# Designs tried in a protein design run: designed miniproteins, single chains, continued (2). Part 57

Each design is a single chain, and the fold is of that chain. pLDDT is the mean over its residues in the fold that is shown.

## One batch from the design tools (miniprotein)

Design m5971
Fold by ESMFold2-Fast:
Structure m5971 (fold): chain A 75 residues (1-75)
Amino acid sequence: SAEDIAARLREIAERILDPEEAAVVHTILDYALAHRDYDVLLGAAEQIAAEAARRGDEASAAEARALAAEAARLR
């Protein structure tokens, strides 16, 4: 579900980002869920995957890419 994708993206964001950056991600995910905006949800997942990869966290990047694929199926 979109709620499950968002919950897992929040966990990744909290793990790899500073608290202030994670708070921005939480706001974006809350918006995506409230408006059923699956393009925003997909964009958030792709951005988290890119940031995880940039930081050398390939496991989190792979998880976020899988969540992006799931978000794409909701469209």
Scores: mean pLDDT 87

Design m5972
Fold by ESMFold2-Fast:
Structure m5972 (fold): chain A 85 residues (1-85)
Amino acid sequence: ATDEQVRALIEAIIRGEPKEKILELARELGLPEEEVLKADAAAYKAGLVSKKRFDTDLEPSERMVKLALEVGIEEGMELIKKGIE
């Protein structure tokens, strides 16, 4: 998976998209379900979500956690700009 594809999954997870929509996005991007589980774990490990959406024992890579933190900063800036705090 490319960083752009992983970023798209993490953005959907942070935005609260339902599980079915996240899995649909992964299929459209040509990614296996395992990448969805890792992206979800990365968002949780980065502190961007209070609970993992998928029950997984898969550990995200350091790179995926860094991507999640970067996406979280960008989403936080967008929410502030839109007046949602």
Scores: mean pLDDT 75

Design m5973
Fold by ESMFold2-Fast:
Structure m5973 (fold): chain A 66 residues (1-66)
Amino acid sequence: MADELGRRLAELLGAENASRVVSRALKIDPLPSEEQAARLAGEVPGVSPETAREAGRLLAELLRAI
């Protein structure tokens, strides 16, 4: 479940970047929306807008799975 979503995020962003994005998202009150999660993923250098949107969806699903 959440572990699979985390692995997919690591595939898209790189393991270190995915971990940072997840940690940042968990500090947000209230938990980020899909659009806000996509913005967080888009802060990763070299990530395209399309990849950021996909990563944002995965991140939002991961946060819902907690």
Scores: mean pLDDT 76

Design m5974
Fold by ESMFold2-Fast:
Structure m5974 (fold): chain A 84 residues (1-84)
Amino acid sequence: EREELEQRRLERIPELLAEAARFAGRPELAERYLNADEEERRELLERLERYLREEIERYKNEPRSITSEEEERRRAREVLEALE
């Protein structure tokens, strides 16, 4: 059932991308992903992954007590791990 597992993962990606894009401060990337062709989607995912890595590293150096940002960072990490 590899194809079914991949499809279920892909179904979650748009929602996770929206959260990750907001965390990265690039909400437009999620909208572009939904309207892009497959080639553009791959490029957008790679760009988003780089932005997420940079934002996660930045937050490691600036501890925040804002729960919403902690949740967004956690989701961004989950998306990053799914893309790897």
Scores: mean pLDDT 63

Design m5975
Fold by ESMFold2-Fast:
Structure m5975 (fold): chain A 100 residues (1-100)
Amino acid sequence: SSADIEALKSLLDLMTAEAKKYFREHLDEERAERAIAELDRYRAQLIEAIENKDLARFEALVAELLAWLRDELGLPEEMVAGLERALAQLIALLREMLAA
């Protein structure tokens, strides 16, 4: 439903706001600005996948995002694992929405 899509977008917005806060607190200013710009690009693509009900694209984007956070930004494994769990919950919610 449209209400379920809006709820998923709101959860994604909360997650991206928390990630941006983490970047501002733990990365230098230049690195934080670049990380925020890349995160905003991922957010836009994830929202498009939600709106298109494209679970496969959403899962692929989540894998790319987690690889970027781990391998290119070098975030602590515990932080990446936390984001992986949160994104897995969004995938489960999207699956439930599409099964209805």
Scores: mean pLDDT 83

Design m5976
Fold by ESMFold2-Fast:
Structure m5976 (fold): chain A 75 residues (1-75)
Amino acid sequence: MKVYVKVVPELTEENAREAVKEAREQGADKLAIVAESATEEQIEGAKRAIEELGAKVEEVVLNDSGQATLVAELP
């Protein structure tokens, strides 16, 4: 299984959309977005943006420093 990993300084809807596009261009089966900072609202917005593009969010991991990792299955 091919996973595309995208590191972003902040989890925004735009960064999430760009990550999905890049993962598709690389022919990946899954996308992992690692955000250095993310709020609950940003996580919700990113999930929505990913779902609007037809990908499925499978996992969200928050660490003790406010970093978030989103894992999505690509169509």
Scores: mean pLDDT 82

Design m5977
Fold by ESMFold2-Fast:
Structure m5977 (fold): chain A 63 residues (1-63)
Amino acid sequence: SMMRELEERRRRERHLELVRRQMILGLKDQGVDEEEAERRAERVVEALRRGASPAEINRAARA
């Protein structure tokens, strides 16, 4: 099922990219600068990739 695993990984990455984009837009709307918004979004996406706990994800979003 190597092909199904690759399709699943691609679909997951597309979802994470959507999460990153939405988070950046939300942070910028709150007055966070673009570089800081991108850093926070990257930390959240990395936490999601690792299957981190909600507490860890919330910490990444606030840092």
Scores: mean pLDDT 79

Design m5978
Fold by ESMFold2-Fast:
Structure m5978 (fold): chain A 80 residues (1-80)
Amino acid sequence: LSAEQKAEMQAAIESLRRLAAWAKEKNLPQEIIDLLEEAKAQVEQALAANDFDGAKAILEETQKRLQELADKYLEELAKK
């Protein structure tokens, strides 16, 4: 991996860590917290394997799942 790619992945890992901590502090649903923590662990494993493409795929899938969860909670709020 290039130094730029490593820096990008390390920044992503730190962002996921901070977002998970924020979600815990705000008492967000456990499924959101679990998703963020799992994504962090998977990106760390991909980076350790020098799998930049795998790390990017994990981040993209995590973003998609976060959007699906956000939509679910917005639907719940719209009901009451």
Scores: mean pLDDT 79

Design m5979
Fold by ESMFold2-Fast:
Structure m5979 (fold): chain A 77 residues (1-77)
Amino acid sequence: MEKFEEALKKIEELAKKVRDEASGLTPEQARELMRKAAEEVQKIIDELKKAGATPEEIQELSRKALELFNEAASKAR
């Protein structure tokens, strides 16, 4: 599960950056940050699918990403 662990770490780091930056951003800057973060997450998931990740791994990664994004969105008003 090396690719899965790498993907998970990337998403967690991305979520940390979004949360930290969101606290000081304007609504416009926060929207741009969230858009970039969404594109990065989508790329990570797509790469994992190409690497042959199991459906369960993809599902868990997606759930984690959604939860992290929801938390970040709550702070990025």
Scores: mean pLDDT 74

Design m5980
Fold by ESMFold2-Fast:
Structure m5980 (fold): chain A 71 residues (1-71)
Amino acid sequence: SPEQAEKLIKVGEGGAYLAEQLGRPDAAELFRKGIEYAKQGKIEEATKYLVEGARLLGLPDEAAYIEEIGK
């Protein structure tokens, strides 16, 4: 849905910012890919990349939250 896409974009933007502040360009790239898929309405792909980024940063609660948005 458009609401799911908007939430995933906002989470992805926050995740990318945090990843860059932590010096994790690998995680930042995953969040940016998630944002791009969300902008295309590809919710399953967006959720996958954002979850991978959150897990790579050691944020399991954030990963679980992202999975709930993507349902």
Scores: mean pLDDT 88

Design m5981
Fold by ESMFold2-Fast:
Structure m5981 (fold): chain A 74 residues (1-74)
Amino acid sequence: GASKDQVLAALREIAKTLDPETAANVEALVEFMSELGRAGLLEVLGEFARGAEQRGLTDLAARVRALADSMRAA
């Protein structure tokens, strides 16, 4: 499974493909998540995916869920 550092790095790469406003929000969230343990990180990733889906960002939500699943598989 993916490590915390691998998940955070993947989120930063995803941010580079987004519009500036969404990218800035993802970068701020990554900074916040860098201070969390595994359980807290998984919880925040779940809420982030839900928020993205509610905003119509379905591709972003799917990618974030895939990252959470890869981390759980460890």
Scores: mean pLDDT 81

Design m5982
Fold by ESMFold2-Fast:
Formats: structure tokens, C-alpha cells, sequence
Structure m5982 (fold): chain A 83 residues (1-83)
């Protein structure tokens, strides 16, 4: 269970590393890819969702202020992506 979640996270990290391999600290990113955690067929899964940078920062602030769980953060990311 936890091991499968770790593998899903590692795959998401690998994908993000490939997408951002050439990104430097001076790059202006109009959008970012965020990992969204969900349960499919009783298994933990990770999807990469693109959000505008300002929306990602709003979710990050809310998560920090409210001490949101990974599942709650994933729901906020999904709702923001619908806009």
C-alpha cells in the first residue's frame, strides 16, 4: 500500500524532472505541473495537472495556513484546473 504510493510519487517526480530539466532560477514560469493524488481501482495514483503559477501559489498558501492533507490539496488542484 504505502510502497505503491511511493512508486507513484517517484514516477511523478521523474516526469517533473524531465519537464523541468532545463529550468533555471531566472525562468519565468506561466504555469506549473502539480501532482494530484487519487484512488483508482483501490490503488493510489498520481496525475500531473498544469495550473497557472498564481493559482498554484494560492493553493500552496491555503494548504500551509489550514494544514491541509494531501487529499484535500489534490481536490483543490482538481477544482482549479476546471476553470
Amino acid sequence: MLENLKEAIEEAEKKLAELYADVTADDVLPKVYLPVFSWKDGKPTVELVALPTEEALKIARLAAEKSLSVEEVSELIREAAKK
Scores: mean pLDDT 67

Design m5983
Fold by ESMFold2-Fast:
Structure m5983 (fold): chain A 68 residues (1-68)
Amino acid sequence: AIEDARKAAMDEISQTNLELQRRVQEYKQAAKENPSLAEEMERKIRDATAEANDKISAIVAELKKAES
């Protein structure tokens, strides 16, 4: 059912966003505890954000295909 597919997609997007938020918080905390890691932590945040965005885009594309 389309509603089941939508629910599953929204749940996966929510989980992806929660994981991203947790990773970002961990990297920010690491940078606060050791400022010499700030640039490395910024790179990790950018990489994690890009990965999450790619995953969400793929989920949205699959959902739209299922609705067509």
Scores: mean pLDDT 83

Design m5984
Fold by ESMFold2-Fast:
Structure m5984 (fold): chain A 94 residues (1-94)
Amino acid sequence: MKKEEEEKKKEIEKRIKELEEYAARLTASAVLRKMLEEGVPFEEAEKKAEEVYKKALESMSIEERIELARELGDFETAEDLERVKEEIEKLKKE
């Protein structure tokens, strides 16, 4: 009996989870950068970024995360989030 199919499924699920967390971190980093550019102290910006990270993981779709990055003018993060979306969709099809 092939253990390889169970192992592959677990690896895909782990990879998707890592990509979801990475996308949430990208979203939080966009907020952090914007706040620092506006002169917010790092400690306050960091706490706000942590709140955004948790919200992104718990209640935001990847499309909503992309839109937030665009609203912040962080087009590089928006593009990275679009790439993460494509990778998650690709892994779900495999």
Scores: mean pLDDT 81

Design m5985
Fold by ESMFold2-Fast:
Structure m5985 (fold): chain A 81 residues (1-81)
Amino acid sequence: SAMEELEKEADKKELELLNQIYAALRAGDLATARALIEELVEFTFEFYKKLGIKPKLSREEMLAQLEAMAAEMAATLARLR
């Protein structure tokens, strides 16, 4: 169905962005990681807008949550170097 196609494309784009975020965090490139997180948030909100779904978190709350998670991941990766 058209919905299943949309979900698969969204999942693929999300995975691509997450892989790029992890690569940036492993490289210690926090500026690139932050830019990619902002892109992920914008993609998520645009996708929900297309579906007519209201997100549970505001854009600001989602951005803050993802940045906090990325900071924790970066700290963990730095300890393993």
Scores: mean pLDDT 79

Design m5986
Fold by ESMFold2-Fast:
Formats: sequence, C-alpha cells, structure tokens
Structure m5986 (fold): chain A 79 residues (1-79)
Amino acid sequence: SAADQAEIAALQEELRKLQEELKELIENNAPISEILKVLQKMLELQEKLAELLEPYNPEAAEQLRESLEEGRKWLEEKK
C-alpha cells in the first residue's frame, strides 16, 4: 500500500541518520555504551523494515533478518 511505502521510506531515512550518528560516535571515540544504544535503535528499525518489506520484496527482508541476527549476536558479545 501507499502507506506501507511511505513508512518504509521513513524507516530507511531514519536508519541513514542513525548510521551517520554511529559514524560520528566511532570517529570521536565515544563510550561503548553510547555506541551500543545507537546500534540497538538501528536493530529495532531494521526489524520493522523487514516486516514491512516482506510482502513486496521477501528476498530483501530475509537479508535484513540475517543482518539483524548477526547484529544481535555482536551486541550479546559486547555485554
């Protein structure tokens, strides 16, 4: 639907902003706790994006879920 497409676009834009925030935190040697908070927000948005994307592009949704699983494992290793 048009509503789903608009929400997908909004989530993609929010993820791009979080990616830039993450880059700035890493470049400025921010505390790991701040980096982990941004990464957790990114994982939550990627999960929503995968759900919305599945009916339109199941292959892309599956790729996002694989990235989510890897990201969750990495976060668990970091505490």
Scores: mean pLDDT 81

Design m5987
Fold by ESMFold2-Fast:
Structure m5987 (fold): chain A 58 residues (1-58)
Amino acid sequence: LEEEVKKIADEYGYDFSGDAEGARKAVGVSDQAFISALKSMLEAGQEIELGGLKATKK
């Protein structure tokens, strides 16, 4: 999960920090559902701060 989240953030031009697994558990979804939601938010140009996860546009 961590490696996949970092790759996705890098692909969409975001800096990633924090705990992806902790954020996923806080939302209560599967790894695949979390990744899909993350992609949608980054594609929309949103910055994310969710649980321990932070993604900011470069």
Scores: mean pLDDT 76

Design m5988
Fold by ESMFold2-Fast:
Structure m5988 (fold): chain A 97 residues (1-97)
Amino acid sequence: MEELRKRYEELEQKIKAMEEMIKKAKELGKTISKDIADGAMGGGIIGINDGISGGQAYMDEALKSSPQKGAELGKQGYETLEKLKEEAEKLRKEILQ
């Protein structure tokens, strides 16, 4: 049980950081192209998934990418976030049983 709670807390911290990265990328999207902003969002999410402090570095790198790479990164970011939310919900249910 204790290990499940620690894993749940880790996932919740990553999800929160990813949601903050999405908000930041949405703000950037007001001044840059949508595909590049989506890429920055996706890069940030993937960076956080690799390590909680990785979001900004991956986002900064993604901002230098092409629109085509940006659109793909954005899609991968949303898929990563969805999987983490599903894993967190599964762990939450196991902890509460």
Scores: mean pLDDT 78

Design m5989
Fold by ESMFold2-Fast:
Structure m5989 (fold): chain A 71 residues (1-71)
Amino acid sequence: SDTQIRVAGKDLIELVEKSKKLSEEEKKKLIEQARRAIDAGDAEALLEVAKEFLKKEPDNEAVKKIIEALE
């Protein structure tokens, strides 16, 4: 649902902003992609952003929960 995408996307953006593993450039790119996915109501695009973030922080349980919520 659009509400689920917005909630998951907002949580994902907050996690990206708080990341100690991502560069500022990587953060900006992921946040912009997440915002576009939220605006489009595109769960698959948001899932791709979360998976890309998980590659940099494979042990991030909060990101894994967002992925599970979007599946």
Scores: mean pLDDT 85

Design m5990
Fold by ESMFold2-Fast:
Structure m5990 (fold): chain A 86 residues (1-86)
Amino acid sequence: MTAVLVIENPTEEAKRVLESAKAAGIAEVEKVGDDTLVARFLDDVLAVLWLKLLEAAGLVKVEKVGENTWKITLTSSGTVGTLEFL
């Protein structure tokens, strides 16, 4: 199953967090228009593990908002992303 994280109006912190996932080889990150970053995770298990580690470190808050949809909040900036499992 593929996981996609969409962040609108990304802060510099959001960019660094997504670039760290890209550098680790667990996600592809692309900019869509001026105001949106999209991270496509190569493995749903790695996506869950990555988010769990960030949540444990206090860097993100993760909330389930739909059957396959999760709200990701970056704790320092309050930036919100939407994670969908496809």
Scores: mean pLDDT 80

Design m5991
Fold by ESMFold2-Fast:
Structure m5991 (fold): chain A 70 residues (1-70)
Amino acid sequence: SIDDIEDDIIDALERIAYGVARATPGATERQAELYGRKMRLISLGELNPSEREKLQKEVERLDKEIAALE
């Protein structure tokens, strides 16, 4: 179904963001996890505009958590 395809794409984007973050010198595994989660939330907001405001608030929380680890 289309939902299965969307889930697969979101999961792939999260894994790509995690992998890119992990390849950055000095990045921790926790930072990579948070970058992956951020990409997932951004992708969900693009697919579901009605949830975008709520998801954006979650992205802002993740940005603060990432900044606290830097």
Scores: mean pLDDT 80

Design m5992
Fold by ESMFold2-Fast:
Structure m5992 (fold): chain A 53 residues (1-53)
Amino acid sequence: MNYDELLRKVPPLARPVVLQVKDLIDKGITDEEEIIKNAIPGQEELAKRFLEE
């Protein structure tokens, strides 16, 4: 997955969510449920979408 390319495609308001998901994956957290749990409250659906890309 190329997160830099994904950041370019998303609206600026969504960039913090993409960066947070990337940080969790870089730490070795690859479980979708764990990533969503640690996402910004109210942005869980956006975090899940970026994880699946």
Scores: mean pLDDT 66

Design m5993
Fold by ESMFold2-Fast:
Structure m5993 (fold): chain A 95 residues (1-95)
Amino acid sequence: MLSKAEVEALIAEAKRLVEAGDYAGALALLERLLEEQPQLGTAPFNTAYTTLRYLAGEEVPPAVRAELDKLSREELVARILASLDALRAELDDLL
């Protein structure tokens, strides 16, 4: 199980990868976080995860794809970063 400091470091790295356009790398870090800490699978995590799957070319539910197709790349990136910030704010309650 990861410490809070390790979880915060992985969230920071995922944000860095998203800003660099490495959506697949960011997705892999979120998958690792969920495997190590299933309690992190909250609404902010799921929003970041699903939006990253969309940007990485992975399959997402048709209703979610229809919603995300309306957003620009910049809006999708902003949605992920805001969701990761929200997840980080919840860590004291989750860990």
Scores: mean pLDDT 85

Design m5994
Fold by ESMFold2-Fast:
Structure m5994 (fold): chain A 80 residues (1-80)
Amino acid sequence: ALEDAEKKALAKENSKNYNEQLTAFLDFGHAALDSGNAKEAKVVLTSLPYFENLPIPKDLQEKFDDLKERARKLVEKNGL
């Protein structure tokens, strides 16, 4: 049905946009951690709740957990 096709198209677009946003966030976060930038790591920590409230793809879960741990440690080390 047309309604089902429209709902499926919206769900696909939202899923694609979310996966792209999460991937960009992970790339940004890991780059900040690799540079030792505590201010950018704090930005990463403030953004974590947005992604934690959404389903994280299994393939990205490991990178997300690593980012979360490393960002917390870097922020704590710098007293932020």
Scores: mean pLDDT 75

Design m5995
Fold by ESMFold2-Fast:
Structure m5995 (fold): chain A 65 residues (1-65)
Amino acid sequence: EVDELFEKAREIEPEVRKYALEKGDKIDLKGTEDARFIGAYLRALLTGNLEEAKKLIDEVFEKLK
């Protein structure tokens, strides 16, 4: 169960990372290492679904505005 979630997280991680970094470049995010962003990023990876992961990344960036 958890191992399968980590496996899917690893599969989508490169795309999620690219998406998050691209979003960060378009918004002046002072402290991209902010705990809220890191927490949301980890939650996004654990969805195991690239579409849902991107949604969660979008949501956290909206909250950081």
Scores: mean pLDDT 68

Design m5996
Fold by ESMFold2-Fast:
Structure m5996 (fold): chain A 97 residues (1-97)
Amino acid sequence: MSEELLEYVKRLMEAIKQNNFDEAIKLAREALEKYRNVKTEEEIDVRPYLKDIAALFDKINAPSQFLALATALKMRNYKVKPLDFIEMLYDALLNAK
């Protein structure tokens, strides 16, 4: 399950890099629905993803949604479980749409 969630993170970030909003939202929703009951996940460092996420939210003219997401990630020292990261991205994307 952890490996499958990491695959969703990779696919989600590729959708973000391609500016494919609908695919990013779809992938995040699918991961959340399938894996919401996963109790133990290794934390990942999300700092490498911040530049691509920032670029997307700037491009869609939603910098406030990126700032909210970035603040929440900073409060966790940029170390979050894959499912938590997907949920935070999903919420930010929905609020930008």
Scores: mean pLDDT 80

Design m5997
Fold by ESMFold2-Fast:
Structure m5997 (fold): chain A 106 residues (1-106)
Amino acid sequence: MTAEDEAELALKLAKEAYEKGIGAPEASKDLIELLEKVLEKKETVEGELYAVKDGKLVKIKVSLHAAAPSDTELIAKLEKEAEENAEPAEKNPENTKVTIVVGRRP
């Protein structure tokens, strides 16, 4: 399975959730927009989206990366960035940088 196939499936599921009113519609809309930009550019896209913390919607900064399973060095770099961004955001949730990697599974 390619990175595009997985990103396209994620986009389809996010659109279905938004249309059915499942979860927070505004959060789904922002996620859909970011996923579409990743699919179009096939590169790192930075933006902001809503996440749920303690039952509240909080705005967080995110970086979306599309990576093919064969791009081992790129995947390793993105995993390291994700670990660095995994610090608890309890003090400043709005300033939490989150790295999302799309297409890591075969």
Scores: mean pLDDT 52

Design m5998
Fold by ESMFold2-Fast:
Structure m5998 (fold): chain A 90 residues (1-90)
Amino acid sequence: STEEKIAKLERIFLQARIEIMVLIPDEEKRLQVINELNRLLTEAVEALRAGKSDEEVLALIKQGLEKMKEKYPELKPIFDRFLEEAEKAL
């Protein structure tokens, strides 16, 4: 169901947030990364609730994470894992 997919994405996001909190000692940078992930999660959840396909939602997540990897290359392993888990969840 859509709600099960949302719950899975929220859980994946929570795990990424925990890892970011450990890896980024700068509070301002940490908040920026978390806020960008929150925005991406919100867009993905809204797309799922609007009835967009799993493929369209995954494309949105991939695009967002690719931009974040360019801005925060040190976090690439976290973003790559987020994408792999999202692909399994949808």
Scores: mean pLDDT 86

Design m5999
Fold by ESMFold2-Fast:
Structure m5999 (fold): chain A 89 residues (1-89)
Amino acid sequence: SLDDPQVQADIDLALLEIQAAVLIHTSGEVTPADVDRIEALLDRVEAHGTPEQVAEARALVKESLEKAYPRFTPEAKQRADALLARLDA
């Protein structure tokens, strides 16, 4: 059911995959709200996902932030740098 933590983790990982793909493959400015959306999805996968799902989510977020980095506003770069530091832990 949608109240099952594992089902929620599966959905959140799929949503994170979509958001990461959007971030990598679109043009235009990346805002702090775009970074916050990805971080919120990562937080939910880390809360309820399997170790394999968590590792996949962390790798996906890191790749998407690194690839999109040149398009970030200065405020979005600050948010992304904090999230990248978290991912290097």
Scores: mean pLDDT 86

Design m6000
Fold by ESMFold2-Fast:
Structure m6000 (fold): chain A 66 residues (1-66)
Amino acid sequence: MFKELAEKAYKLRKEGKSVGEIAEELLKLGASLGVVAVVAQALDLNPNISAEELEKLMREAYELEK
C-alpha cells in the first residue's frame, strides 16, 4: 500500500502537479490525513524527494499514529 501511494505521489510530482493536487489524489486513494500531511510537507521542503524516501516517511507517520 505505502509503496503504491509513494510511487503515485512521485509520478504526480514529476508530471508537475502541485502539492495540493497530489494531496487530494492521495486522499481519494484512501490515504490517512496524517500520511497525506507528511507527504505534503516533505514535497514542499524537498521537491526532488524520491519515491523510496516518501514511502519511508509514510510508514513512519502511520506507525506513530497507531
Scores: mean pLDDT 79

Design m6001
Fold by ESMFold2-Fast:
Structure m6001 (fold): chain A 69 residues (1-69)
Amino acid sequence: SRAEEAVARAREAIARAEEALAAGDRQTAMSHLQEAQDYAVLAAAYGAPQEELDALGARMRRVARALGT
C-alpha cells in the first residue's frame, strides 16, 4: 500500500540519518531527517497504523535531539 511504502521510505531515511550521525556528518544527517519527516507525514496521510507512526516519531526525535534540534 501507499502507507506501507511511505513507512518503509521513512525508516530507510531515518537509518541513513543515524549512519550520518555516527560518521559525524551533521549536514547529511539533517538532510535525511528532513526526508524521513516528509515520508512520515505521507504515511500518516495514507493511514499508516498509529503504532508504526509512533515508532517513526520516537526514532526521529532521537536523531533530532542528537542534532541539537
Scores: mean pLDDT 89

Design m6002
Fold by ESMFold2-Fast:
Structure m6002 (fold): chain A 94 residues (1-94)
Amino acid sequence: DLVKEIMERLGFSPLEAGIRALHEMIEAGASEEELEEFIRRFGKEFGDPEMVEYLRLFLRSMEEAERRLEEEGLERAARLVRGLLEELRFLEEG
């Protein structure tokens, strides 16, 4: 489990580890299907109100993930990340 390994090795929070795992999956050439499944699971957990304290830090990381997905031609995964970014921006303003 890549997320668990990152958490244990780097001392990252679950959310930080999830974002790092997404970037590592992109770098490893994960399929668009695998990326979509990961983003959906991650987005569901990120909707937890307790995570809003990290919102500003993770907005930039998610924007970078969207850019990388678009550069790799993974448009469906990029659209899912964009949806998460819009949700996160709404939470920052609330």
Scores: mean pLDDT 67

Design m6003
Fold by ESMFold2-Fast:
Structure m6003 (fold): chain A 94 residues (1-94)
Amino acid sequence: SLDKDIADGLLRMHAGVLKIVVERSKKASEEEKKEAQKAVEAFEAGDLEAFREHYVKAFELYLLNTQKLSKEEAEKRVKTLDEQLKELVETVKA
């Protein structure tokens, strides 16, 4: 369906951004890059649940270590991303 195609396209765009972070970011921590790489590898393997888990962790590390947000603000943004990724993953699997 069109909705599944859009959800797949959005997940692919997210994976592409994480790949750029791994390959090209000078600001990302080594821990952030490792989690982003695990997310990309999970996506390429078709493991969307593992993709979501590792992406959420990479994003948390980005917010805390690169953006220097407070733990409270980082937790709010992480929850928003996790909920959005859950909806995309469920749409693709439907």
Scores: mean pLDDT 89

Design m6004
Fold by ESMFold2-Fast:
Structure m6004 (fold): chain A 78 residues (1-78)
Amino acid sequence: MAIEELRKAVEAGDVDAASRAGMTVFGEVRRLAPDNDEAVERVMELIQKAVDAVKAGNTEEALKYVDEIERLLEEVRA
């Protein structure tokens, strides 16, 4: 699952892997909710914040954004 890949990349502090996994999650949200521009914009914002936190070495904050992305994915699947 794309969200699991993002979580693992964040835990490893791998910025490139986190960016790639984040792009996969973004694509998944776009496919699940193509007419929900608010959800698409929100997931991109959260991915950018997570990647920036990893770049700063703040794994704890990055994981917080991953948790918010996971909740958003559950919401768009409902």
Scores: mean pLDDT 83

Design m6005
Fold by ESMFold2-Fast:
Structure m6005 (fold): chain A 97 residues (1-97)
Amino acid sequence: TPETEKERLMTIVKARLLGLAAEIHLALKKDKSVSDEQKAEIEELMRQATTAKTPEEALEYLKKLIDKLESLNLNEQKERVEREMEYIKEVKEKIEK
């Protein structure tokens, strides 16, 4: 059913975002140039993205995360987020049929 496919796709989005959150967490833990306050802000944006109920909501939090990562010159983490945003945009198009 269309509902089952939407649930399946959102489950995949959530799993991918949880993996992204873990990679960002490990990278930030090793980074001495980023303050604990900035790390907490990034972690909160990832938490908001992973708990999003729609692709649109997830993309809004990831966009805010991109802006924060860019302001901190965290280019590798920015590229990781951009890849997941591309996937979520494809999911959004499939759900909007």
Scores: mean pLDDT 86

